# Designed miniproteins, single chains, continued (4): the designs that were tried, part 80

Each design is a single chain, and the fold is of that chain. pLDDT is the mean over its residues in the fold that is shown.

## One batch from the design tools (miniprotein)

Design m14757
Fold by ESMFold2-Fast:
Structure m14757 (fold): chain A 76 residues (1-76)
Amino acid sequence: SREEELLEELRKKLNLSESEFLSLKADLDYIRSKNPEAYEEALERIEENMETLTVELVGKIIKEVAEKYNVPEKLR
């Protein structure tokens, strides 16, 4: 799927470990379960920023999208 291709590109660009990759996928799956529109916007923002992405920026995008759509944090 487009999601899987995007996440694989992100994994290679940021040199994510398997655990970091699975955590990111779990966070996106959680957002999708609460609000599919928030999930689509998160993927779009990641794709738009792909060239300048850092681990910190990915976390910021996820947090900002979750806050915008009132998705509660999975864990503190």
Scores: mean pLDDT 80

Design m14758
Fold by ESMFold2-Fast:
Structure m14758 (fold): chain A 55 residues (1-55)
Amino acid sequence: MEEIIKLSKEHLKKVREVREQAKAAGKSDREILFELNRITLEAVEKIKEIKKKMA
């Protein structure tokens, strides 16, 4: 369970960093959303793998 919480916190940190960097680079809201979706899917996959190992 603690590993899932750590991944969730790391994901929120990445979302914030990606959003800030993309805005600074002049990317559109659509491009930012696309990058956020990519890192969210990666985080979901990691959480699923941890849940499988804990079950």
Scores: mean pLDDT 77

Design m14759
Fold by ESMFold2-Fast:
Structure m14759 (fold): chain A 79 residues (1-79)
Amino acid sequence: TADQLQRSGDLFDQASDYAAQGDSQKAIQLLQQAAQTSPFPEGMQQVRDEVERLLKQGDNQTAADVARRVSLHLRERAA
């Protein structure tokens, strides 16, 4: 599962970058891939839904921050 955690973390990190840039479509696409890659699909779906909601509201910075924190937690668990 370490490989899945690392891959999911990388995708959340990329989603955070696109969210910060205001590219909500690309960010949402990457979040969907991250959730599917994760060994914790239910929890990751909740995070995906929250970040997607923030992006739809135009709160790009908060969306980016949430995605970045999830990325860090997944990578720490993979180590």
Scores: mean pLDDT 79

Design m14760
Fold by ESMFold2-Fast:
Structure m14760 (fold): chain A 61 residues (1-61)
Amino acid sequence: ADAAIDAATAEQEAKLTNPENKELVRSAGRVLRRAVEEGLITPEQAVAGLKQLGDILKEEE
């Protein structure tokens, strides 16, 4: 079930060129995966959050 979150993390990381932004996406992916495991959010919400973060970080590049 975590495959979608891992895939979204990798996709957003691959779009970025700044190493600090890549690390932010990786960290967010870990936090959001933990939140899904704890039942706090859905995998779909985690994927949407990662996409939004990636879009924001890409605009800063």
Scores: mean pLDDT 81

Design m14761
Fold by ESMFold2-Fast:
Structure m14761 (fold): chain A 75 residues (1-75)
Amino acid sequence: SSELEEILEELRERLEELRERYEAGEITPQQFADEVAAVVRELIEREKLSPEEAEKLERLALGIYLDTMARAAAQ
């Protein structure tokens, strides 16, 4: 649904801000992982997402996290 798409877009934007803070050295890899998980949990609770919708957010967040860590390791 368009509502879920908007939530996924908000997740991407919030994680992009966290990525910028991580790449700037403002937060540790562990803090970045914790903050990513916190954002996902917040959106699931705020929007009362179903287990299937929650899994979509978790998979997107994991993908962004792994891409961010892979990019950092390549530098």
Scores: mean pLDDT 86

Design m14762
Fold by ESMFold2-Fast:
Structure m14762 (fold): chain A 85 residues (1-85)
Amino acid sequence: MDKLLEELRKIIEQMKTSSLQEQIELLYKMGDIFVEMVKLTKTSEEMLRLSEVMGEVIDTVKSLKNQQLENLVLQIMLRMLDTER
């Protein structure tokens, strides 16, 4: 879990300095990591940590002021939620 959280934080930082094409690729990579993390999540504490990082991703994408990225992050979050059930 902690290794995946660290990888997500690293990708969030990379997004801030990346081109639009790179940001799209990084969002897809983050989506795959989120799905993996949800499958590994067994406790409320782990769910809380995952939710905090998801919030950081959403805030970062909103700061980029790009509707395509905002739509993509929403789609990724919905897929993650379906995996949790």
Scores: mean pLDDT 75

Design m14763
Fold by ESMFold2-Fast:
Structure m14763 (fold): chain A 86 residues (1-86)
Amino acid sequence: SEKEKEKEELKEEIYELGEEATELEKEVLAGKVSDAEAQRRVAELRKRLDEIKKRMKEKGVMDVELGTLILAVEGTLELIERMIAR
């Protein structure tokens, strides 16, 4: 169905976003990015996550799996923000 296709597309986008967030975390831990660069990249990832969340609401495709994936990405971004704030 169209709804199931949209759900799979959203799931893939959330996975990709999560991978990018995890890679940024690794770069921050390794000292490979400045705090200013990390802050800008977190802001862009948060914007992309908000766009995904908006699209999920508009399409009515929210479920437990998608919600869990989103919380994982949010957790990684929060962790990065705490690391660069210290």
Scores: mean pLDDT 85

Design m14764
Fold by ESMFold2-Fast:
Structure m14764 (fold): chain A 116 residues (1-116)
Amino acid sequence: SLRELILRALELLAEMARRIGDDELAAYVEEALARVEAAKSIDEQLDILTEVVAELMRRLGIHESEIEEFVKEVENAKSNREKLAILLERLIEIAEILGDDESAEAFRRLLEEVES
């Protein structure tokens, strides 16, 4: 289900944060994971994941105008599946920037499951 894929994305992101030694980021993602588990709709769950990805982009020093453009791209996606695909593509790029090849590969596999 899309819910299970969203939860797996956040679990992988928390593991990435722990692997790179960012305990604050790991705690932030674990709190977001709990929020997704409590959320009653896929739209709400995707909004939470979008918030998390935007915060990661901000922490990497990406300009607010580029983050805003990314959020609009997610909002304008034609389906919840397309929204999740856009979010996962950005998570792959983030993992690559951070040099975490394991997380980049895990997000790529998850993207293939979304697109199938």
Scores: mean pLDDT 89

Design m14765
Fold by ESMFold2-Fast:
Structure m14765 (fold): chain A 58 residues (1-58)
Amino acid sequence: SKDDMMKIMQSMGVGKSMAQDIMDMHNYDKSKIMSTIDKMIKDYDGDVQTGAIAMMPK
């Protein structure tokens, strides 16, 4: 569910508002959201907050 995705993101260090924006950006597509999280972890050496900021358009 979207609540479960939110909790997973928060457990990885993504702030609640950024996690919500990531879900909204991907239209709550779990596969796309999880792919995005995996890329953030890989590209930003586990700094998912910095990765989330980089993945979010202003």
Scores: mean pLDDT 69

Design m14766
Fold by ESMFold2-Fast:
Structure m14766 (fold): chain A 82 residues (1-82)
Amino acid sequence: MTLAVETEIPASEALERLASVLEDLKEEDGVATGRLHGVPVRIRVAGPNILLIEGPDLDPQAVRETLESLGIKVLRIFEVER
């Protein structure tokens, strides 16, 4: 499953803040990997204000709540078809 998240702030800053709450965080080549609420995730910048979050059984509401708790305004969140 892949979620596209459009943020009010630059996606690079949103990635840095979101990475701070990941368990087992590993950052390489602008990609953050770890666990979000026990779910293994891979997060990358896809546009100036767009993050892609890849993982099994992602809850879009839980992702939004996490981002908002970090001071990140979510303008849009939607599932990307592969």
Scores: mean pLDDT 82

Design m14767
Fold by ESMFold2-Fast:
Structure m14767 (fold): chain A 98 residues (1-98)
Amino acid sequence: SAAKAEAEKQKKREEFYKELLREQARRIADLLADLTHDPDTARRLEEALLAGNVDEADELFRRLFATMTEEQKKQFYEKVAEIEREAKKKYEEFLKKL
């Protein structure tokens, strides 16, 4: 039925969106690990982001960010904007397939 088809599409949208958020968290953490040379703190940040622990994620991000130069911060924001743009395109392309 149309109602069952719409419910199935909604589940697929939610699952894909959650996977995109996981991919974004991992890519952001990898970027921070590369820029700061602190993979342990970056991994903890990824885990906090995936758990939805905003307060812990903010604290860990601040620790990593405090070690970065202004040039590294600029590079970070530029690459994060690209990660977000790519994720948005992937989501829009996924919705077209539904």
Scores: mean pLDDT 87

Design m14768
Fold by ESMFold2-Fast:
Structure m14768 (fold): chain A 81 residues (1-81)
Amino acid sequence: MSIEDAVKVVKEYGKDIDALKNVSDEELKKFFSLFDSNEDGFLDEEEFNYLLETLELDKSTDPRLKKLKEALKKAYEESLK
């Protein structure tokens, strides 16, 4: 999955999440780039799973965070086609 696709998904589904609604595209790109170990602008499966764990999306009972997690997973799966 490209970092640009990840930023787009977070902006679309994260707009109602207080922690994410005021984050700029540049800040999100910089954040996702921390998980891009090979610096190619793409997140592989292991980097993507580590990102989800760091955001604690698996531990949240918040429906908005669950929706964001599912949207990110779908975008990742679509990036493999």
Scores: mean pLDDT 71

Design m14769
Fold by ESMFold2-Fast:
Structure m14769 (fold): chain A 88 residues (1-88)
Amino acid sequence: TLTIHLPVIAPGETLTRTVTAPESGTWTVEIVVEVEVTKDGKTETLTGSVLSPPLELAAGDVVTVTARGVTEEEDGATYTYAEVVALE
C-alpha cells in the first residue's frame, strides 16, 4: 500500500500530491484526508481514509492525486476538507 496525506486546504485552492512505486506490482493507494469541523463555535480536526482500486505499477511509476478545497454545511456544522478530483 502507498499512502498520500491530504491536509485541510482553503475552499477553491488546489493541491497536488504524488507517491512513487518502490517496485513493480499491484498497489493500492490509501488517501488520508484531514477534515476541519466547526460546530457551535468549536473547531476540531478529524481524519478519514479512502482506498483506491488496485493499480498495476512499474518501479518508479508516480501516482498523482489532485485535490480541491471544499466547504460543506450539514446539521449546523461546517466541514472543510480536500476533495479528490483526480487520481492518475
Scores: mean pLDDT 75

Design m14770
Fold by ESMFold2-Fast:
Structure m14770 (fold): chain A 65 residues (1-65)
Amino acid sequence: SAAREAGTLIRMVGRTVDGELGSVTFKDDTIYVKMLLKDEKKREELEEELKREAEEMGYKLVVLD
């Protein structure tokens, strides 16, 4: 639904403000994110969460170095 999609966008932007993500870019069917977390396990957990949220919106997720 449009409300759920808006909620997901707001959460992704919020993580950028919290310093967990350096950028979030939407292009075509893909969300590009730059991750700022240094801990490997926390990065994997965040990537899995973001991938799930992106897939719920019909987007692919790409993590940038």
Scores: mean pLDDT 72

Design m14771
Fold by ESMFold2-Fast:
Structure m14771 (fold): chain A 65 residues (1-65)
Amino acid sequence: SERERMLAAARKAAEAFFADRFPAELWEPLAETVLREHPEARDEDEIFAAVVEVGRRLSAEDLRA
């Protein structure tokens, strides 16, 4: 599905931008949060920008909640 494609792109961006800050188990929670908070994101460029925004704002503790 398109949602699965966007989730995969967001997870890949989470790894690329935040692997040093977030362990692998938090990349999918970050990606899910990005899709929830940025439902307007329709392509990979928009998803990458949204991942950067959310990942800079949230802590690892926020993603585990």
Scores: mean pLDDT 84

Design m14772
Fold by ESMFold2-Fast:
Structure m14772 (fold): chain A 79 residues (1-79)
Amino acid sequence: MTITITLEVADKNNNFVTKKTFTFTDDPEKQQEALEELINFLQEALDKGWYIKSIEIEGDEEKKEEFEKNLKETLESIL
């Protein structure tokens, strides 16, 4: 199974900064690496005063809902 997350990041004035894509696969090692990259990116964005304007998740519908919930909880814990 593969889940792709695309984050759109904006600055404090609502100006577009960047879009970053993270891919999570069934490989536990690659999944862990992708999660660490996501967390590091979120921390860097917060340190710069950026915010997540949109989140797009693509993948299996059933797993997408579970992943979206877990991602939201993770983002709320960091913010």
Scores: mean pLDDT 74

Design m14773
Fold by ESMFold2-Fast:
Structure m14773 (fold): chain A 66 residues (1-66)
Amino acid sequence: GSSVGEAVAIAEKDIADKVKAVLLNLGTGPINQVAPIYEKAGIPVITSPGGAGHIAIMAGRKNVFI
């Protein structure tokens, strides 16, 4: 939906701006969709403990931290 589209747009902007890390407070679906975008750019993602980040890490994402 629109929330996923917004998350992707923000991820592309962050990559263009060469940010060092991002803090995401997103649901499981959006974070799983943007995590590979940040991973390809080499940008670590930090998220809330026990939330979507935990699921993303269990999905084999190397760039997601809690």
Scores: mean pLDDT 65

Design m14774
Fold by ESMFold2-Fast:
Structure m14774 (fold): chain A 77 residues (1-77)
Amino acid sequence: SERERLLNTGLMIRYAGWTAEQAADLVVSQVPGWDRETVVRYYEESIRYAEENWDAIDQRVRDDARASARAILEALA
């Protein structure tokens, strides 16, 4: 669902230790067709959604997001 995508995206960015701008810059550098301002807005919304629902987030969702963040960080190392 869209809510699950927002939650997973926000959690991944948080577990990677990035700001919305840092995450957007990485994505835009790899996918030149994406508008930076649009990506930043989406990532800011995703982070806020994750923060607003932080205490209610299921452990499985956290584990999935953490694993995804780890995979991205390993690919960038």
Scores: mean pLDDT 79

Design m14775
Fold by ESMFold2-Fast:
Parts: sequence; structure tokens; C-alpha cells
Structure m14775 (fold): chain A 95 residues (1-95)
Amino acid sequence: DAAEELARRIERAVRDGARQAEQLLEQGDYDGLTLTARQMEDAVRWIGRAPLPPELRTRIARLAAELAQRLAEKSTDPEAKAALQRAAETARAVA
């Protein structure tokens, strides 16, 4: 249905963003990683406002929180780490 299709598109965007962030982290591009983390936070805020059933919203938000937290734990740059932690906290609040 339309909600499941929207959920699939959002989940794909979350996974693509996390993949890009992981690549930036591996390259040591902390400015790019910080920007991507801020974009992830904005995306999570949008998920919180999206017309999704609660179970689909919670599923996507938990995925976003897990991915952002994992990236934050691997990041040694203070600004990138803080931005990723903020994205994870925002995702947990939406879940």
C-alpha cells in the first residue's frame, strides 16, 4: 500500500545516507561526515512528521538511530561525533 511504499523509500534513503557517511568516515572526510550527519538529523525530523503508521515510523527511526549511533562510536572528530550523536538522539525521540 502507499504507506509501505513510502516507508520503503524512506528506509532506502536512510540506508543510502548511512552508506555515504561510512564512506566519508573511511576517507577521513570529517567535514563531509558532519554535513551528512546534519542531513540525517533533518531527515529524521521529517520522518517524525511523515504520514506513516506508528509501527513503520518506529521501525525506520530505530534503524536511523542504530546507524547514526554506530557511526558516532567510530568517529574520532568531535564535531562529526556530536552531529552523529544528535542525529541518533533525534531518531530515538521519533521512535
Scores: mean pLDDT 85

Design m14776
Fold by ESMFold2-Fast:
Structure m14776 (fold): chain A 100 residues (1-100)
Amino acid sequence: MKMRVVLTVRDATFGEVTGEWVQEDATEPQTLVVESAGGASLTVTFAVKPEAAEPGKEVVARLDVAIDEAADRVTLTGLSVTDAETGEEVPFDLTLSYTR
């Protein structure tokens, strides 16, 4: 099962930046780190649950992250993992870590 990851990062100074990449195994943990200029960071680790994996299917993971440079804060504002064909939510594991 393949995963397409779409990351959107919002900041008051640059506005919005969107990046996309593909992971060949959606059940393999993906780790993303978003850092502010002040040194605050958010680490997101996520993977589709093995029980939810279907051969030949593609899933889309959409992550929305906000950077507040004045508050020195990085926040996950949205996360969804959906079937690319049906749009139905797919069960996934999520771990969040915040550091300064």
Scores: mean pLDDT 80

Design m14777
Fold by ESMFold2-Fast:
Structure m14777 (fold): chain A 98 residues (1-98)
Amino acid sequence: SAVAEAALRLGEGAVEAGRAGVELGEEGKRTGDLLVGIGGAIAGIGGITAGRLAERRAAQSSDEAARARALRLAREGVELGRRGLRLGLEGIRAGSAK
């Protein structure tokens, strides 16, 4: 169904954004690059937002297998997004202290 496909795409996007947030956040923290830290925080927020939207869309699906997969991806995306946001903010702090 279109609902299940949308939930899966949002969940996959949440994981991708969350992973980018973690990578950029760690890089920003390591280098003290303020703009890279900001990028990590923004990508982290993207992962959280897309993950929550995936959860809401998955709840509308009658396909139990697709719903379960979308919810798993959504949870992973939110967890990675929260980590990316935290690391990005730490990178901003490190860059601001130089």
Scores: mean pLDDT 88

Design m14778
Fold by ESMFold2-Fast:
Structure m14778 (fold): chain A 69 residues (1-69)
Amino acid sequence: SMSDRWRELAAQPEIDWAEVEELAREAVERLRSTGLPDRAIVQMVARELHEAFGVPLEEARRFAESLLR
């Protein structure tokens, strides 16, 4: 389930959450193909989401972790 903070962010019209999910999934797939450990993938994906969409780093990290479960 999503945290209250993630539900709040998902309601913001200025953030395209479909693009956030697509970029995150692509980044995970790309980084997994390089043989990086999950902890490094989480860190890199979180930074990409922060830089591209302005997602706060803590929320981006939690989202990235959810994709690797």
Scores: mean pLDDT 75

Design m14779
Fold by ESMFold2-Fast:
Structure m14779 (fold): chain A 60 residues (1-60)
Amino acid sequence: VDNINNQIKNLENEKNRLIDEASRAAGDGDVDRARSLMDEVTSISKKISDLKAKKDSLLS
């Protein structure tokens, strides 16, 4: 459980960093980079959801 909690926390931190980078890229007019970063955010968000589901299953 602690391992999964640490993975979720690390992924949430990574997601926040990528969102900040995507916002900066969009502000600079680098649309292609902003889109790539948001695609990565989407991927990480899915992994966080999957880990939360696994955590709930282990605590059931």
Scores: mean pLDDT 82

Design m14780
Fold by ESMFold2-Fast:
Structure m14780 (fold): chain A 94 residues (1-94)
Amino acid sequence: MWEEYTITDEALAERLNREARHLLYLAGSKDFVTIEVGDKILVGLHHRDEATGLEAYRFRLVAKSGNVYEVLVAFNAAGEFLSGLGIRYVPKKP
């Protein structure tokens, strides 16, 4: 299920921008993502590992082109951002 999340932490915004831009580059995309404090993004839990406490979330981001991308990111049990795991283009938003 998707929920709306407001970016309140500049460090989180910078980390999401860095990971999304890197993943877009690896995918051969010319697109660019800019997230700022105060932005509202859609977030969904993808997976929670009960043994490790690791949580993987999908973030829906709007790029400069207007294209929507889902970035998959991992957090540890302490809520610390670990890494970007992947990015995918969302071809349609109803």
Scores: mean pLDDT 74

Design m14781
Fold by ESMFold2-Fast:
Structure m14781 (fold): chain A 102 residues (1-102)
Amino acid sequence: DPSERARVDAEVRELVDAGRFDEAQRLQLEAMRKEVERGLPEWLAKNSGKADEDIEMGETLVLASILGYLEGDDDYLAKKARELGADDVADRIARMVKLASS
């Protein structure tokens, strides 16, 4: 929804202008989370059955970082992938997050 994006952008700007950077970051990440969760089933279906080199590692790590931060669980994206039946993708996400955290 373009009007919701404009509202979030305006609120983020007000928080930044007020020096409330942590709240601005959290609001922006929460908005990104909603878009990620909306597109996640299609993204998982598209990447199911692919070799590790065909899955975009940077995109995976960004998604895992955003969701992990918001949920307080670094494994959240992998768990969500399993809930949606993408066990192979979930295992790859877990390996990528493990490597990035090392």
Scores: mean pLDDT 71

Design m14782
Fold by ESMFold2-Fast:
Structure m14782 (fold): chain A 74 residues (1-74)
Amino acid sequence: AVAELLERMRELLRQIEEYVAQRTESSFQEALQIAQQFSELADEALKLADPAQRAEILELVRRAQELLKEIKEA
């Protein structure tokens, strides 16, 4: 269950990276929508995760936050 959520989170993170890289108003809006879905999956995964899985989830969350910060600095 958690492994499947982690894989889905990695896929959404990849999509956020691609949209942020496009550097347009519309691609930034798409990245923010995907980030919302990512946050919902992260919350679900954290409820089910063991300590090692929790650390991995939090690292993915940190990476997503850095990408969203790039939108703000653009």
Scores: mean pLDDT 83

Design m14783
Fold by ESMFold2-Fast:
Structure m14783 (fold): chain A 70 residues (1-70)
Amino acid sequence: MTPVERILKEGLEEVERLKKLYEQGKITEQQAQDRLSALLREIAERLRAAGASTEEIRRVLTEIVNFYFS
């Protein structure tokens, strides 16, 4: 598994936990959106540190956002 693949996998797992917290009523919609925004920033920084291109970072973040809204 590449560093980029690992970061994506971990990001998707964190988004799944976030979705479950929201579905269980443990956090508000605003808190879920704030946490998603923070998570996307953290993932972008980790991808950049791993040597990912700007285009690759955009694709990974898009996949995570699409998963959140699925």
Scores: mean pLDDT 85

Design m14784
Fold by ESMFold2-Fast:
Structure m14784 (fold): chain A 85 residues (1-85)
Amino acid sequence: METVARAAEKEMEELGFPDQAKKVAEALRQGKYDEARKIMTEALIQKAEELGFTEEAQKARDLLKQGKYSEANRVAKRALEKAGI
């Protein structure tokens, strides 16, 4: 898990969320995978919203509330992909 935790931490820091990066790394080290996925997906949603993908950001948030973490993550990543990130 250390390699995955460090990779996730760096990715989150590069997105501009250093505080959430530390929380993701800590959750992964503790085996709290769902918590880590929620934090990462929330950061991707915030980044998408900042880039003007408000509809995709809202859809991803609704999916997170339903516990559909993988689907929420895909929606957020697709928005960032369209932005060239």
Scores: mean pLDDT 78

Design m14785
Fold by ESMFold2-Fast:
Structure m14785 (fold): chain A 67 residues (1-67)
Amino acid sequence: MMLSAEEAANAAYAAGLITPGTDEAQARKAAEAAGKRDLDAEGVGKEMEKYGTKAAGDAAKQLAEKG
């Protein structure tokens, strides 16, 4: 899987699942750890769902502030 925490975060924010200012660092760390472990698609998906959403808020907030 090649989806980054920031990509997952952007999608989650667009869906209205999180607010800006979440734990982006933790979300990114978890997504990277999942990818480095070479987990199967199900395992990676589970880890990304757990943490990717948190990163979306910060990424989307920064994009919104840019216009």
Scores: mean pLDDT 44

Design m14786
Fold by ESMFold2-Fast:
Structure m14786 (fold): chain A 61 residues (1-61)
Amino acid sequence: MTPEEKAQQLVLKAGGAMNEGDYEKALELVDEALKVVPDSKGAKALRTVIENTMNGQPVPP
């Protein structure tokens, strides 16, 4: 298993967490992906999307 593969799996799990409304969980998973591959474009892009979503939309109760 390569670091890139692990980071991609974490990014996919973060996407699943976003689908369930768990933005905090999604952010944690993306941060783990960036810890494994700091230069991951996918993880960086998703982190920006999560932050923009949290700033632009309230988390549903």
Scores: mean pLDDT 77

Design m14787
Fold by ESMFold2-Fast:
Structure m14787 (fold): chain A 60 residues (1-60)
Amino acid sequence: SAMRAEARKQLERIREVSKEDKIGASVAQVGAAALASTSEDPEIAEEARKVLDEAAAREA
């Protein structure tokens, strides 16, 4: 769906931000956590959780 495509674009942007530095990784965690908790699409929620885990690993 169009909403799924838009959510994936947002997650891809968040993933790129997480690669910039530790501040970017921290900001990406907030964005990914918000998408994971508010998304009604289980595939988007799962992908957001993966992005959250990736960003958390980069901040550590």
Scores: mean pLDDT 79

Design m14788
Fold by ESMFold2-Fast:
Structure m14788 (fold): chain A 100 residues (1-100)
Amino acid sequence: SAGTELAELALRLAREALRLAREALELARQGKVDEARRLLLEAGVSEGLARIAAGVAKLLEKQGKLSERGRELLREADELLAEANRLLTEAEKVVAENMA
């Protein structure tokens, strides 16, 4: 279903955002500011797209058009997005501290 496909897309994008956020934080801690900033931008794009996909899937859920599987995928996506946002915020702080 379209709702489940959007929930799957949200989860894939959330996983990518988390991966990029983790790498950005590690690069920031190493003082690799330019590389960290590039990954922060990439992670932000993935996070934004994941939130759009999740938002549309949640509208379908309110209309009773989302499967139990779709609801579970959305829950996992929301959890991963929350962790990604926490790591991105930390990476941005480390980057700011390392800027000349």
Scores: mean pLDDT 89

Design m14789
Fold by ESMFold2-Fast:
Structure m14789 (fold): chain A 84 residues (1-84)
Amino acid sequence: MKFSYEELAAMSLEERIDLAKKWISENPQITREELVEKLMLLGGIDRETAERIVEAIENGDLKAVQELLPEKSVQVAAVYHLVN
């Protein structure tokens, strides 16, 4: 499934995380390791931080996502790379 960066940027944080959580749930063939590697491609995100981001998304923990990714542009890029 392909989402544009512009579509994701127009969503609220809650809507973007709900979308990412649903996409992960509907794509069980994609491993946590693959999701972590996708996040690390953004640059400046280490493995431990990427693992925490994936866990926060799976749990719908918006506060944890905002603490790990405080900038909206980085939040949008993270969801974009996870679902594409």
Scores: mean pLDDT 79

Design m14790
Fold by ESMFold2-Fast:
Structure m14790 (fold): chain A 76 residues (1-76)
Amino acid sequence: MKMSEEEFEAEVAVSLRLMGLAIDTPRDAEGRGAGIRASGKSTVELLEELLIDSGLPRERARELAEKFAHEGKDLY
């Protein structure tokens, strides 16, 4: 189902932060599985980590990350 407005704002905030990290990281992504584009990590996995950092439990963070990717509402 749909998220609350507060969860949507948090999702947008972590998405923008993720974009900032992707831009700032192109030269520092050397670790295997640490590179964003070439390592095969999905945006869902990256969002899950950011949502956990925001205080959500792992299972909820995963649910919201997948819902975010499925709905395609990552623009702001």
Scores: mean pLDDT 54

Design m14791
Fold by ESMFold2-Fast:
Formats: sequence, structure tokens, C-alpha cells
Structure m14791 (fold): chain A 90 residues (1-90)
Amino acid sequence: MAAEEAERAAREGAKEAARYGKLGDEEKAQEAAKKGVERVREAGASDEGVNEVGQLMGLAAAYAKEGDEKGAEEFVEEAGEAARRGVEEA
């Protein structure tokens, strides 16, 4: 289902952004987030949902960069939930 695809895309994008954030590679972290956001949009999420997912992916990368692995993982989960809601409310 589109909502499941959006959730998976958001979680994978956020995880990849967090991975590059932890490495200090801001360019690759941003590229991963943009790719994830595009997949969430393609799955039919609302513009508001897409924007929320993008913010949460950025937070996952930032927390991972600071070494807060727990915080980064929480934002990965929130990005997935936001993507699912974005599709369901679209």
C-alpha cells in the first residue's frame, strides 16, 4: 500500500541521513534526505506531510552527528509515522 511504501521510504531515508550525519558528511546526508522525501512524495503524501518528513530526517542526521544514537532512532521512527499520516490524509 502507498502508506506502507511512504513509511518505509521515510525510515530508510532518515536512517541513511543519520548514517552520513554520524560520519560528518553533510552533503551525503542532505542527498539521502532529499531522495527519501522524493520517494515519500511519489507515494502520494501531502505537501504538509512531505515537509514534516524532511524536518524529521534533518533532525535524525543532526542527532546522529552529535552521537545521540537514541535520539536519531526516535526521529527515524517519527519520520516513518509522519510519512504514513501524510499519505492517509492526502
Scores: mean pLDDT 85

Design m14792
Fold by ESMFold2-Fast:
Structure m14792 (fold): chain A 66 residues (1-66)
Amino acid sequence: SLLEHAERSARITGELRDFSPEDLQKLLEEIRKVVEEHKDDELQFETEFALLLQQAIDRHEQRRAE
């Protein structure tokens, strides 16, 4: 399913490997919300999912820079 694929992709993404279990759990919950909101619009899902991953990576980088 789309949700299972998105969750698995997030867990194995190399860029996310340094995330804490808590940060990864939050990201997975946000992914679930995006899937639920756009489950009937694959193009919107792809766009929102890509933005969500990029934002999560950017937030993690910002926290480490401080």
Scores: mean pLDDT 68

